# Designed miniproteins, single chains, continued (4), part 19

Each design is a single chain, and the fold is of that chain. pLDDT is the mean over its residues in the fold that is shown.

## One batch from the design tools (miniprotein)

Design m12627
Fold by ESMFold2-Fast:
Structure m12627 (fold): chain A 69 residues (1-69)
Amino acid sequence: SQNIQQFVDSARNVLNDPRNDSSITGGVVFNMMVQQGVDPQQAQQIANRWQQDINQGRRRVNDLIQQLE
């Protein structure tokens, strides 16, 4: 939970910028979370969901961020 909060705090502005959709893939999100000490299994689950949301054109980054907290 604390490591997820650190990730959210450090990445919120970057993840909420629609201009970054093509550059912030699931792999990028995974690496960012692991760097903040998030459990790799949890990080992979969240990164997979992020990639699915991008592939479907879904732009609700705030919903994902709330799930990380």
Scores: mean pLDDT 69

Design m12628
Fold by ESMFold2-Fast:
Structure m12628 (fold): chain A 78 residues (1-78)
Amino acid sequence: SPAQKAIDYLGEAAAFAREGNVEKAIESAKKALDYARQSPHPNAERAAQLAEKGIKAAEDGDYETAVKYFREARRALL
């Protein structure tokens, strides 16, 4: 499902952010955003907003904050 793909990509985004791999973290998070927005899940909009905050943190070099937001976005879809 789109929700499951968003969950999987948010997990990948968090893993890449922990490694400091900003390019792959942002790439995975953007894919998660696309799938979340396709999902009829009640928390899809919340998850997308949290993922966007994670992307911004990753772009700013704040990997700990990026991981936090990607994990919160993933949890919103569970």
Scores: mean pLDDT 86

Design m12629
Fold by ESMFold2-Fast:
Structure m12629 (fold): chain A 72 residues (1-72)
Amino acid sequence: MTEEEILAKREELREEAEKIMKEEGINPKELTEEKIEELAEKMKNMDEEKAKKIHEAVVVVGSLEALRQLLE
């Protein structure tokens, strides 16, 4: 996998993750640890496929945010 391919996949994952989060009423810019924990509790009573999508989206956005903060 080339560097350009990795960057393109990251961008795709971020865009998809942000879309999913916004559709569920979650602001990706306000993704705090507390809100992630609230989400996890809600997901326990949610449709399994939907919960997986949201979980993956939150993990992707959170990982990218942590990386950005580390590089600042």
Scores: mean pLDDT 66

Design m12630
Fold by ESMFold2-Fast:
Structure m12630 (fold): chain A 96 residues (1-96)
Amino acid sequence: SSKLREELEAVRVALEVIEILRPEIEAVAQALVDAGVITEQQAQDMIQRRLTMAGLLAAYLYLYEKASVDEIVERARNSTEEEVRAMLAEAAAQQE
């Protein structure tokens, strides 16, 4: 039950981080579509991928680093998609 409570809190933190980052990620995707850099379909794929990665990053940083929502949001804002992927892979590899 203690572990389940911590896992449920990690989900809440992930959802909160996703809610904060969603408008920023959607704005970037829309700007790229408006500039003719990507298609609308590519923008939807990018939004889904980046929000999923942000949620996973939030859950990992909360569970393993006890990071706050603000710290996780700052980390996500200052990281590329590839850097987030690398952080998630490293965290998973070091945790057993």
Scores: mean pLDDT 85

Design m12631
Fold by ESMFold2-Fast:
Structure m12631 (fold): chain A 88 residues (1-88)
Amino acid sequence: APLPDELTLYEKKEIERDIERVKKLMEEQGLSPEDAIKKVLEEERAKGQARIDRIAKEEGLTPEQVAEMKAALDAHLKRREELIKEKL
């Protein structure tokens, strides 16, 4: 986003959904909190990277633009991991 992240309510909703997914994995698959968080974030990373690769192919993005988008995805997922760990 071109503006500072003033939408803390949207981040909270995303984190609450992530926490629900983590708890479901712990209950259904017997995963530890750490393993459940890792699995949720790996699934989100895979989906994000697939979306970036599709956009790159469809719009003819440069390798530099693709790398920037993937770096932004990694930064976003790292922030989500920290927030999930604090709220779990």
Scores: mean pLDDT 79

Design m12632
Fold by ESMFold2-Fast:
Structure m12632 (fold): chain A 79 residues (1-79)
Amino acid sequence: LEELAREIIERLKALYANPDTPLEEALRISIEIAEKILKNPELIRIIAEKLGKSLTEEQVKEILEKLKKELEELKEMLK
C-alpha cells in the first residue's frame, strides 16, 4: 500500500505538471486512481500522511463516501 500510495502521488504530480494533457485523458486517470483508492481505503490515510496531513477514521469514511459519489458522476460524464 505504501508503494501504491507513492505511485498515485507521482502520477498526480505528473498530471499537474503537464497542463496540455487532454481533459478526457485526465478524467480517465482520475477515475483509475479513485477506483484504486476505493478498493484499498487505507490508501487515503497513507496519501494524506505523505502530504503532511493526519486523518481520523471518521474523516477517512467521509472522504470515501464523497469519492464514491464523485466517481459515479465522472463515469456518467464519459458516457
Scores: mean pLDDT 73

Design m12633
Fold by ESMFold2-Fast:
Structure m12633 (fold): chain A 69 residues (1-69)
Amino acid sequence: SAAEEEAVRAKLAELDKALTTDEDSLNERGRKILEHLGLPEELRLEVAKIALGLVSPSPELAARILAAT
């Protein structure tokens, strides 16, 4: 659903903010996330699980999400 997709994007932005203090990087990544809903289906599912509180991001998963966005 659109609401679930927004929750996933919000969680990606929150994760990016938690992993970086660079304001310019956060703004650029946030823009890319908003413009490009082109995450691989596997990463989209993992972010949805994080947004729902079912799992916590591992360093490896966080790195993959950031690399994809």
Scores: mean pLDDT 58

Design m12634
Fold by ESMFold2-Fast:
Structure m12634 (fold): chain A 84 residues (1-84)
Amino acid sequence: SKDIAIVTGTGEEALRGAEEAIRAGVTRIYVVDRNPQDARRAAERIRRIARELGANPEVVPIVADASDPAQLAAAVAEALADAA
């Protein structure tokens, strides 16, 4: 959906993807990483990028192994249910 973006990982590529999503007008971004501290740090960096672009999306860190399709699917499903 154009209103929601899911970003996997916390590196420069992931932050670039988040910036593109913000510029496209998404209202919510989920940041998925296996490490809870890295996910939280990336979420804060994405919020900072959004503020610089004049946007205020909801940025939600999710702890899951994005390389495991079952974990990623379960985490995304829970996040989307909580958003409803």
Scores: mean pLDDT 81

Design m12635
Fold by ESMFold2-Fast:
Formats: C-alpha cells, sequence, structure tokens
Structure m12635 (fold): chain A 55 residues (1-55)
C-alpha cells in the first residue's frame, strides 16, 4: 500500500542517516571500537538492503 511504502522509505532514510553517523564516529575511533562499529555498520547495511528489496 502507499502508506506501507511511505513508512518503508522513512525507515530506510532513518537507517541511512544512522549508518552515516556511525561511519563518521568510526573514522575517529580507536581500533577496537572501530572494528565493532564497522561490524555494526555492515549489519545495518544488510538490513537496509533487505528493506530496499521490499520497495
Amino acid sequence: SPDQQAQLQAEIATLEHTIELLRETSRTADPETRAQLDALIAELEAIRAQLRAQL
């Protein structure tokens, strides 16, 4: 439905913003924190890909 597509697009936009903030944080983090953040970013990117597949 149009409402479901609008909600899905809003969720994707929020997720993209979160990923970008985490990438910025990762750039200045210590190596251990960076490894954990990069793993989280990869997981969120996989979720984003799944959401995009529903459009």
Scores: mean pLDDT 88

Design m12636
Fold by ESMFold2-Fast:
Structure m12636 (fold): chain A 89 residues (1-89)
Amino acid sequence: SEMEEKREKLKELHKYIKELFEKEPDNPEKILEEAIKKGKELGFEEKLAREAAIQGLGYLAEQAGNEEAVKIMEERALELAKELAEEAA
């Protein structure tokens, strides 16, 4: 089903994010940008790609104890949440 194909693509995106974060943990903004681009290449709508990238990178940063990266992802998540709330209203 299309939903199963989307789940597999999300898994691919999450693996990509993990690989980038392991290579360049000191540059969370660059990783986020590359992850969003990859999500869009996989056929995800921009806001879904942003959400998945922010959540995936935020989780990895939190597990690594990278407080700066966690803070950046929290700020990006709040920005996206505001955009989604305005769209739903």
Scores: mean pLDDT 83

Design m12637
Fold by ESMFold2-Fast:
Structure m12637 (fold): chain A 65 residues (1-65)
Amino acid sequence: METTVIRTKMDFSKMSGVEIGKLVAARIKQELERRGLDISEVLVVVTGRTDADGNQYAVAEITKK
């Protein structure tokens, strides 16, 4: 099984939770299309994190079934 990690920089001070969710979903879709994977073939876990510079980002972990 293959696991892919996608990092997407987010500015939570300028975005609503809905917009954050849509941006992360769009990035996941782009990566799946790039790899020739369908959403039904993978498990996706999204986690919000903060880097050493205080910038917030989302991590999407995509695991192929």
Scores: mean pLDDT 70

Design m12638
Fold by ESMFold2-Fast:
Structure m12638 (fold): chain A 105 residues (1-105)
Amino acid sequence: SSVQKKFEEIVKRLKEKLRELMRKFGIPEEVQEEVLREFEELAKEELSKLTPDATDVEISLKAEELLSYAVQLVFERVDFSAEQRRAFALEATRRLEEILDEALS
């Protein structure tokens, strides 16, 4: 469905931007791969729950939940200062907003 395609495109782009962001913040490759694996598993589960009538708002909320999950996994695995956590979260949110603006009509 068009809904499933939109979500898959958002997930693919978000995964790419998340990998780039983790590299920018100097996160070890091992942690990057663990976070991305768990991100993909949650994304697969959420895709299976999407109905054909899902709205762009509902798709956006699911994408936000996926990003929040990935950010929490990073914070649990990496000893970031409060300032680094804030910077990481803000950059992650900005990248998601760019993806959603481009992917959703």
Scores: mean pLDDT 88

Design m12639
Fold by ESMFold2-Fast:
Structure m12639 (fold): chain A 65 residues (1-65)
Amino acid sequence: DELEKLQDELGDIAEKTAKEKKLSLDQANEVSLKILELLEKYKEGKLSKEEVIKEAKEIVLKYSK
């Protein structure tokens, strides 16, 4: 359930950013793929929940114009 909660939180961040920054479909797809990579690392115990959220926000900032 922690994974589900984290996935929902990251999905909200990505969706709100795509809306507010009007990301292209390609940019939105890149953000989603990077977030999936972070979730995989979380499942493997390589990253904490807090680290995943921090890195996701940094990815979003990179793709936001």
Scores: mean pLDDT 75

Design m12640
Fold by ESMFold2-Fast:
Structure m12640 (fold): chain A 93 residues (1-93)
Amino acid sequence: KIDTIQEIIEKYHKMYEELLDKFGLIGYTEEEVEELSKTDEELRKELLKIVEEIAKEAVKKGLTSEKEAEELIEKYKAGEITIGEMLEKLLKS
């Protein structure tokens, strides 16, 4: 279980760092990136892809249910939670 959680965290960090590099956002906080994504459709799409990939991995590795993952993705799409909050909830359940 611990090794599985670490693998998902490492994958998330890699994908998120690649996103920050691609958009020239290295050094920005998660809050700043999320605010920018509200007006940058391309950034929003890339963040959503990371969210969906991490949720899929968490379900595949038995860390969460498909239903819980879907609910968290919907909350993220609605702007109720950040990508970091979603990751914490996926790995805690």
Scores: mean pLDDT 79

Design m12641
Fold by ESMFold2-Fast:
Structure m12641 (fold): chain A 93 residues (1-93)
Amino acid sequence: SVEASIAAFAKIAGEEAAAEVRALHERLLAEGAPTEETRAMALTLAFALVFEPDLERLREEVREALRVLREQGREDLARIAEAALRLIEEKAR
């Protein structure tokens, strides 16, 4: 589960880092009805936002994922990728 993954992460990286992952995960899921797939993608992106030092690389990878998801008609996952791009831009300020 998402909660089990965040709890396991807290034991390794500490409660502050785990709280940041949780807050980003909640922000990524703020719009639309969450599914198992959207929760998993949001968790992966929340971890990437906390740990990836190269925000330009992350932005390029998320932009490419968004393009592919839109081509596949995966609007649910595309919404998560769009939210992640907004958070990358916010963090880069």
Scores: mean pLDDT 82

Design m12642
Fold by ESMFold2-Fast:
Structure m12642 (fold): chain A 69 residues (1-69)
Amino acid sequence: SRAEAILDRIIASMRAAIAAARTDVQRQALLAELDTMVAAISMSSMFTDDQKAAFKARVAALKAELAAL
């Protein structure tokens, strides 16, 4: 669906940014951006509860990747 394509694009963009991060300042900025995205998606009427839950889980995985850097 269009909604799933939007969420996939957001995750792909964030994953690329995480892979490009080299400093603690960049990592901190990405953590804040991930939290902002989760809040925005959670408040949006465009996504189902299942899509919101799946997105939150995918963001949690990205936060784990950031913690490993």
Scores: mean pLDDT 84

Design m12643
Fold by ESMFold2-Fast:
Structure m12643 (fold): chain A 73 residues (1-73)
Amino acid sequence: MVKVGLVVRGPNKPSVQEVIDALKAAGATEVDEENVRRAIEESFASGGRVLAPVEAKFADPSKAPTTLSLTGP
């Protein structure tokens, strides 16, 4: 498992699936949905000022991003 810092910004909270899809696009093969949900709540509550840790499994851990940022309109 690799720890990725999640930042969620914008007026709308993203869905768990949107974050999972973004992590899979970055190379994640397995993601903990409960951990993602918690990280979304934490980052959104801070207005995107706090990096919330998300644990994910990557096919190539050396290519895992340190940070994943999602910005709403």
Scores: mean pLDDT 78

Design m12644
Fold by ESMFold2-Fast:
Structure m12644 (fold): chain A 102 residues (1-102)
Amino acid sequence: DLVEKTRKLTKEMELKSKGYDLLAEGLEDPSKAEENTKEVMSQSEELAELGKEALEVNKRYLEDPEGYGEERKKLANKYRIESGAYDGLATMGRTSIKLAES
């Protein structure tokens, strides 16, 4: 069933969008990094690897802000772009489901 496959993919895209947004926020604000990463890791084993990457970059940034500031900023920007892309895909999925149910 194409509609059921679309619903499943849409939920996966929504989860990824939220996960990337939380990880980006944690990279931009280190005080939120551990909490946001734990939330992401609890919701998806796939996103847990991204959470570990974000924590490692934050750890390196806190130890050497001058050496890792650009890497942290680039990773945060990458996660913001991914979050936006997955939000767009989820929006298209939701729209497709509504049209199919019409």
Scores: mean pLDDT 82

Design m12645
Fold by ESMFold2-Fast:
Structure m12645 (fold): chain A 74 residues (1-74)
Amino acid sequence: SEALKKRIEELEARIQALLDEIAALSGRDGEELVGEYLRDPMAFRARASPEVVALAEEALALVEEARRLQEELE
């Protein structure tokens, strides 16, 4: 579906914006930080700022949404 592809593209743009915001706040790569969260969420929450944790969690929620929509492409 063309509409689903467009929605996935919009989600990917939002994810990139969140990763850029994480990078601006942390001084580190956003993708690297989100990867650290996925590897050990409890350790990440203990050491990262609440703002960075919130952005990482939002980015991951959008990644899961995009994956689900990709599975619906016919």
Scores: mean pLDDT 85

Design m12646
Fold by ESMFold2-Fast:
Structure m12646 (fold): chain A 87 residues (1-87)
Amino acid sequence: SKKEKIRELLEKALEVSLDNPKKTLELLIEIALERGVLNEEEAKLAMEGFENPDNEKGREMLKKALEVYLEVLAELLGVSVEELRAS
């Protein structure tokens, strides 16, 4: 199921978060894509936003991927996004 795939991607992102920030961002973008928050074109723009600070649309798509990460992490941990941000 999509829910199971999203959980697996989040677990991978948590495993690599400290050792490989680029890999972590790629996994976060993939989570947003699996959730349907980003489409394929928007996912490419998000990666461009990471590589080029002048890409305004890319930065916007990257921000959406990061927001989805907090939502999915909160769901996995059984807490609210507000509680997660306070931790």
Scores: mean pLDDT 74

Design m12647
Fold by ESMFold2-Fast:
Structure m12647 (fold): chain A 83 residues (1-83)
Amino acid sequence: MSAEEKAEELAKIAIEKAKKGDLRGAGRMLASGALLLIKSGHSLEKAKEFIEKTAERMIEEGISKEDAEEIREIALELLEKSL
């Protein structure tokens, strides 16, 4: 499985956690996917785009904008601390 495929699996897990109200867990899954992309040779910009696009997908799947924004901020903070 490619880094992109693994990141997509983590994005799906994050969306399911968000649907269950586990915002911290969702943020951790997104940070893990973003970090995996960086370790596999993608830019920081692409890793951040992954987080942003997954947060948008969460809103499309019925997560509130406020919860999606919190998940996004958790993921970005965890990503920055991992670098």
Scores: mean pLDDT 88

Design m12648
Fold by ESMFold2-Fast:
Structure m12648 (fold): chain A 68 residues (1-68)
Amino acid sequence: MIEKLKKKLDELNVSEDKKNDLIKVVEKLGLQYFDDIVAYVEFSKGDFTIEDIASVLGVSVEVVKEIV
């Protein structure tokens, strides 16, 4: 659930802006991709970009940018 993702992002010291952007993306597009997103966050140790998240979701960067 979203709370688990928030805790993981906090543990990895992800910035508030980046954390908020990712949470918006997950709430709008990513509940079905939740495990993939969490796995990528862990793999990157919080060093991810919006372009990386678009790639994980299999969507264009433009789709993700419309949400954030």
Scores: mean pLDDT 77

Design m12649
Fold by ESMFold2-Fast:
Structure m12649 (fold): chain A 80 residues (1-80)
Amino acid sequence: SLAEEAVKLAEEAARLALEARLPATAIGARDAAQMAKEGNYEGAIKSLETALAVPGLPEEVRRLLEEAKRLLEEIIKKEK
């Protein structure tokens, strides 16, 4: 599902952010994955936006966070 894919991308972003010593991004991505698992897609998107706001993100981390956000936004559009 889109939700399962978004969770996977957010968890991978959190892992890479921890390896890059970006704790704020890692926490934001982890919290987004948890919120998405709970069906709180709007909360997950806000958490991803917080993670994305950190300056100097590695390109791979940014792309994973942006793709996770895109998938969650698609879910919200379909469940209106």
Scores: mean pLDDT 86

Design m12650
Fold by ESMFold2-Fast:
Structure m12650 (fold): chain A 85 residues (1-85)
Amino acid sequence: LTEEQQLEAEIGIVEIKVAITKLAVDRTDLPADVRAQINALIDEATKLLEEARKEPDPEVRRQLIEEANSKIDQANALLDAALAA
């Protein structure tokens, strides 16, 4: 794979993670404040992925992908904590 193809694949993987998390949130009865926090993180991750798709610098693109993945991991941690409560 070229570096461009690898970065595109990495964006796709994080987009799948976002989709799975959205589906889990939609199927879970969550307190309104927790749902709002999770949705804000999902929205931030989605925005970072859109920025990564437009970014011509591969190093900056990798940073955006990594930040998006971090945001979605935070969303999943909040979801897991809410389910344990």
Scores: mean pLDDT 87

Design m12651
Fold by ESMFold2-Fast:
Structure m12651 (fold): chain A 100 residues (1-100)
Amino acid sequence: MEEEQLILEAAEKAPDAVKKVVGEVYAELAADPALSEATRRLLRLMALSTAAASGELPEEVKELLRRLTTEALRRGAAATRPFDAEEQERAAALEAELRA
């Protein structure tokens, strides 16, 4: 509740700084071998979409956002079906497009 309020305030005042921190969590989880390749590929795409984001959050807010984002993504990954082969190919093509 109090933590959610701090994150919401940060998102309103510094949305690019929030995107940067969230993108860093996406990139870190994309390297986690415990997650499926499909989930890791999706997280890489999400990280690339935040690559242009910049800014700084207070360290306390940054750590809180990193923790909550990591927990939410791990729960979501556990509940999500893996991508099929066609979805994997489309994700790879989109990742290449976003890097160009």
Scores: mean pLDDT 72

Design m12652
Fold by ESMFold2-Fast:
Structure m12652 (fold): chain A 80 residues (1-80)
Amino acid sequence: EIAELLREAAEKVKPYNPEIAELLQRMADLVSLIDDPEEAAKLALRGLDYAIELAQKYAKNPEQVIKILEEAKKRVEEML
């Protein structure tokens, strides 16, 4: 389930950046409302790209956060 994948990513990100983790949790809640798995995946990919951009621009130590987000993005892409 894509929403569960986003929640797992949020938990992994939380110790590095709690604000991005909160964003991922909110995206998971929104994705869980979408019945179409392709549409859910597309929304999740857009949200993950946005989270990666925020980490690159604003996170103090973005490397670990970006790695976790890119791993989540790859897993979502494999579900398409």
Scores: mean pLDDT 86

Design m12653
Fold by ESMFold2-Fast:
Structure m12653 (fold): chain A 100 residues (1-100)
Amino acid sequence: DMDAKIAALTARLQALAATLSPEERAALREALSKVFPQAADFDDVGLLALALALLANDREEVLAELRPDVRARILALYAEVEAEDPTLVFQLSAKYLGEL
């Protein structure tokens, strides 16, 4: 069930966001807003969904300005999600970001 998988991924993104400091969340928002100005208005889950979508499109360089430990956590989550279902990132991004 894709809806159940999207809900589970959303919960994982929310959990990851909760481990980030306010400064780390601000850095993520700034990095993503440089590529997508609309990201300034996203919530933390939307920002992480966009980060995963950029990784799925070979745009890891957008995350280069983040702290290495924060970037590693996002990359680890992406690797797990891609291994489970590579379409999940695109389904999640459609829900939160529309067409990229």
Scores: mean pLDDT 80

Design m12654
Fold by ESMFold2-Fast:
Structure m12654 (fold): chain A 82 residues (1-82)
Amino acid sequence: GPAKLTVTLTHEDPELAAFAAELLAQSILDAGLATDYEVEVEGTTATVTVTFKDPEKAKRAGEQVREGAREAGFDVEVEVEI
């Protein structure tokens, strides 16, 4: 079945958090990895929820996002639900 990837990005610059979230969601969709996505922004926190066709691809994407976001100076939480 499908898997949900939820990424929560927090940054002192709320525009950067929102931009990173939208860019992430759109990149996953453009790569053909996802069927749908949602982005919610509240203050300095942006939450991306992406529905993947393949749970293994969702897990790999989540791991890569967690590493990259932390290196870029974001506080990041990643959850994969199967």
Scores: mean pLDDT 82

Design m12655
Fold by ESMFold2-Fast:
Structure m12655 (fold): chain A 73 residues (1-73)
Amino acid sequence: MNPQTIEQQQIASAQSLLDGSKVVLDAGRSLGDGSLKLLEQQASIAEALGDTKLAEELRKVVEESRKLREEKL
């Protein structure tokens, strides 16, 4: 088994989720609770793999989505 392939796949999945979430937020829409939970899980995985910048960007998307929800209430 190649450990680098597994780590690369996990980082790629986190990056894809980040990119998709940014598209939703750019359209002025907040993310659902399920998507926020996935983003938090992927941020923890990215941080564990040493990609602190990706983890920070994922957490910022979660925070931005929460602010959008509060502004619409």
Scores: mean pLDDT 77

Design m12656
Fold by ESMFold2-Fast:
Structure m12656 (fold): chain A 130 residues (1-130)
Amino acid sequence: SRIEELKERIKRLEKQVQELIRSSDPLIRRIARALLTALSGVELLLDAIESGKIEEKRGLVLLEESAKELERLAETVSDPRIAELLRKISDSLLKAAKAMREGDRESVLKHIEDFLDTAEELIELLRQQL
């Protein structure tokens, strides 16, 4: 299913982000921790949708906290490409959280897909700068 495909993408990205947490660059480590928080929040939203649950308060909090941290980190990075991807991720996470609160399952899945696509691009750029 679409949810199963998204969960497998999350597992793959979590493994890649764990590598970034071991970086000697403290900024890359902060970005990696924020991404892990976002991935955890997104997985909780997918679990809620799959089980037919209406509410996932913990997942929503993790998405909103990680979005805020990624937005703050975007102001700190010198590479404008990384800053743009961080802002794009933050926007996708906030849109997913809003859609979840509104009960719009299709919009939640779309914004999660947008988040994962952008996170994959960001991880690749960060790995090239290691």
Scores: mean pLDDT 89

Design m12657
Fold by ESMFold2-Fast:
Structure m12657 (fold): chain A 67 residues (1-67)
Amino acid sequence: MEEELEREIASALAVMYAALIKRNIDKVTKEDVEFLKKVLEWAREKGARPEDISLLEEAIKQAEEKL
């Protein structure tokens, strides 16, 4: 149960951060990108859904391209 909950939280956080990045892409800083990359690695480690991880990866890539 605890492990399953962590996976669901990781997926939810990945989707949430992806949406926040896209809405605020002009405000995302280099420090924010570094933080988000740590969130991405944590989500992968916790076994977040591949689709949710992909959303966060794409959002981070778009933010880096804007910098």
Scores: mean pLDDT 83

Design m12658
Fold by ESMFold2-Fast:
Parts: sequence; structure tokens; C-alpha cells
Structure m12658 (fold): chain A 91 residues (1-91)
Amino acid sequence: MWDSLSPEEQRYALQAGAILAASVIKEAEGKLTEEERAVTERMRAQLKSGKLTPLDEREEAIVEEAVRLLRAAPALSESMREGIALLEELR
């Protein structure tokens, strides 16, 4: 379970979650880019398969933008805010 993951795997899982959450908001607003869509689909597939791999520099930039968007969103759940805080701690 979560506690059995390495800090790097935990960070990756939180990054994937941030991308997925941000993609829902951006898609609803018509702002989701093809690059963000491709990264989101890859993260979704990896979460479904249970394979947690580190992000490259380009993907980490997308995560940083996703985290910024989620922090500014008024309709975020408490668990999403906690996930963002935990992601900052794992950097």
C-alpha cells in the first residue's frame, strides 16, 4: 500500500494524481493541450498498471503548472490540497 512505496514512487503517484485532476479542469474549460492530454493518458495507464516511474524534465514542468492550477481552483477537495502539500514535502 502507500506506506510500502519509496519516497520517489510516492512523489510520482502524487504527480500523476495532480496531472489527472488538472486535466479534468482544463478539459472542462477547453484549455487542455495535446501535450497535456498525452501526458495525462500515459499517467492514467501507468496508475492502472501499477507501474510507477519517475517523470522527465518536461513532464515535471507540466506537473508544476498542474499544481499551480489546482492551488488556484476554488472547488478542490481537502484530500487534493493535502496531496499537493505532500508532493512539496517529497521534493
Scores: mean pLDDT 68

Design m12659
Fold by ESMFold2-Fast:
Structure m12659 (fold): chain A 79 residues (1-79)
Amino acid sequence: GMADSERALELAEEGKKLFLEGKKLLKEGGDVRYGTGLVLRGIGLLWEAHLLAKKAGDKETLEKVRELAKEAGLKLPGS
């Protein structure tokens, strides 16, 4: 439904943001533990978004979630 699609996009946007922030922090020699935590959280949110988009059956939302993951540098299954 629309609520699942909206939530999937919210999770994907947050996941992309955290993943990119974590990767940037690691590249700049910042806090490795904190940066790694951001990357792992970002991956988890992108995967949750992908599963939720599949549940919603919304092809446009699923494609948008996959594109957000790709922009972050993460390949989701079936994309």
Scores: mean pLDDT 83

Design m12660
Fold by ESMFold2-Fast:
Structure m12660 (fold): chain A 68 residues (1-68)
Amino acid sequence: SLEEKLRAALKALSEHSALSEEAIEEAIERLLKDPKGAADLLRAQAEVLKDVNPKAAAELEKLAEVVE
């Protein structure tokens, strides 16, 4: 399911960034509620992280693609 894919991707991201389980659940709710708006925000965040944490940026870009 989309929710399972989102949870897996966010857990992978948490290995490269300090994401709490609460933050992961909140992100899933937001992504499912407004997939297009959430995808745009994820891509913007990936751009910010691209130079400082390219692994986290790549995971955010993949998550944005999954949400779309």
Scores: mean pLDDT 72

Design m12661
Fold by ESMFold2-Fast:
Structure m12661 (fold): chain A 78 residues (1-78)
Amino acid sequence: DAEQLKMLGWTEEAFRLIAEFGEREFGRRVTLEDIRNGELPFPVDLFAALMLIDPADVARLRALLEHYAATGELPPLE
């Protein structure tokens, strides 16, 4: 739902930035299917560090990616 994605603007942006980061730095654009299959060409911590994501938000980013990999859906707001 686009309205729910607007409330989690950073979630939509995180997926977009992960895709762009993979393409730019590793020559491979990360797809949602890659995230679902756990086929990231880089560690999430490397992405978080280079994108200057606060360490406190790294656990949230990991939980987001793990939830999407398990369910194919974005996590609920709570």
Scores: mean pLDDT 63

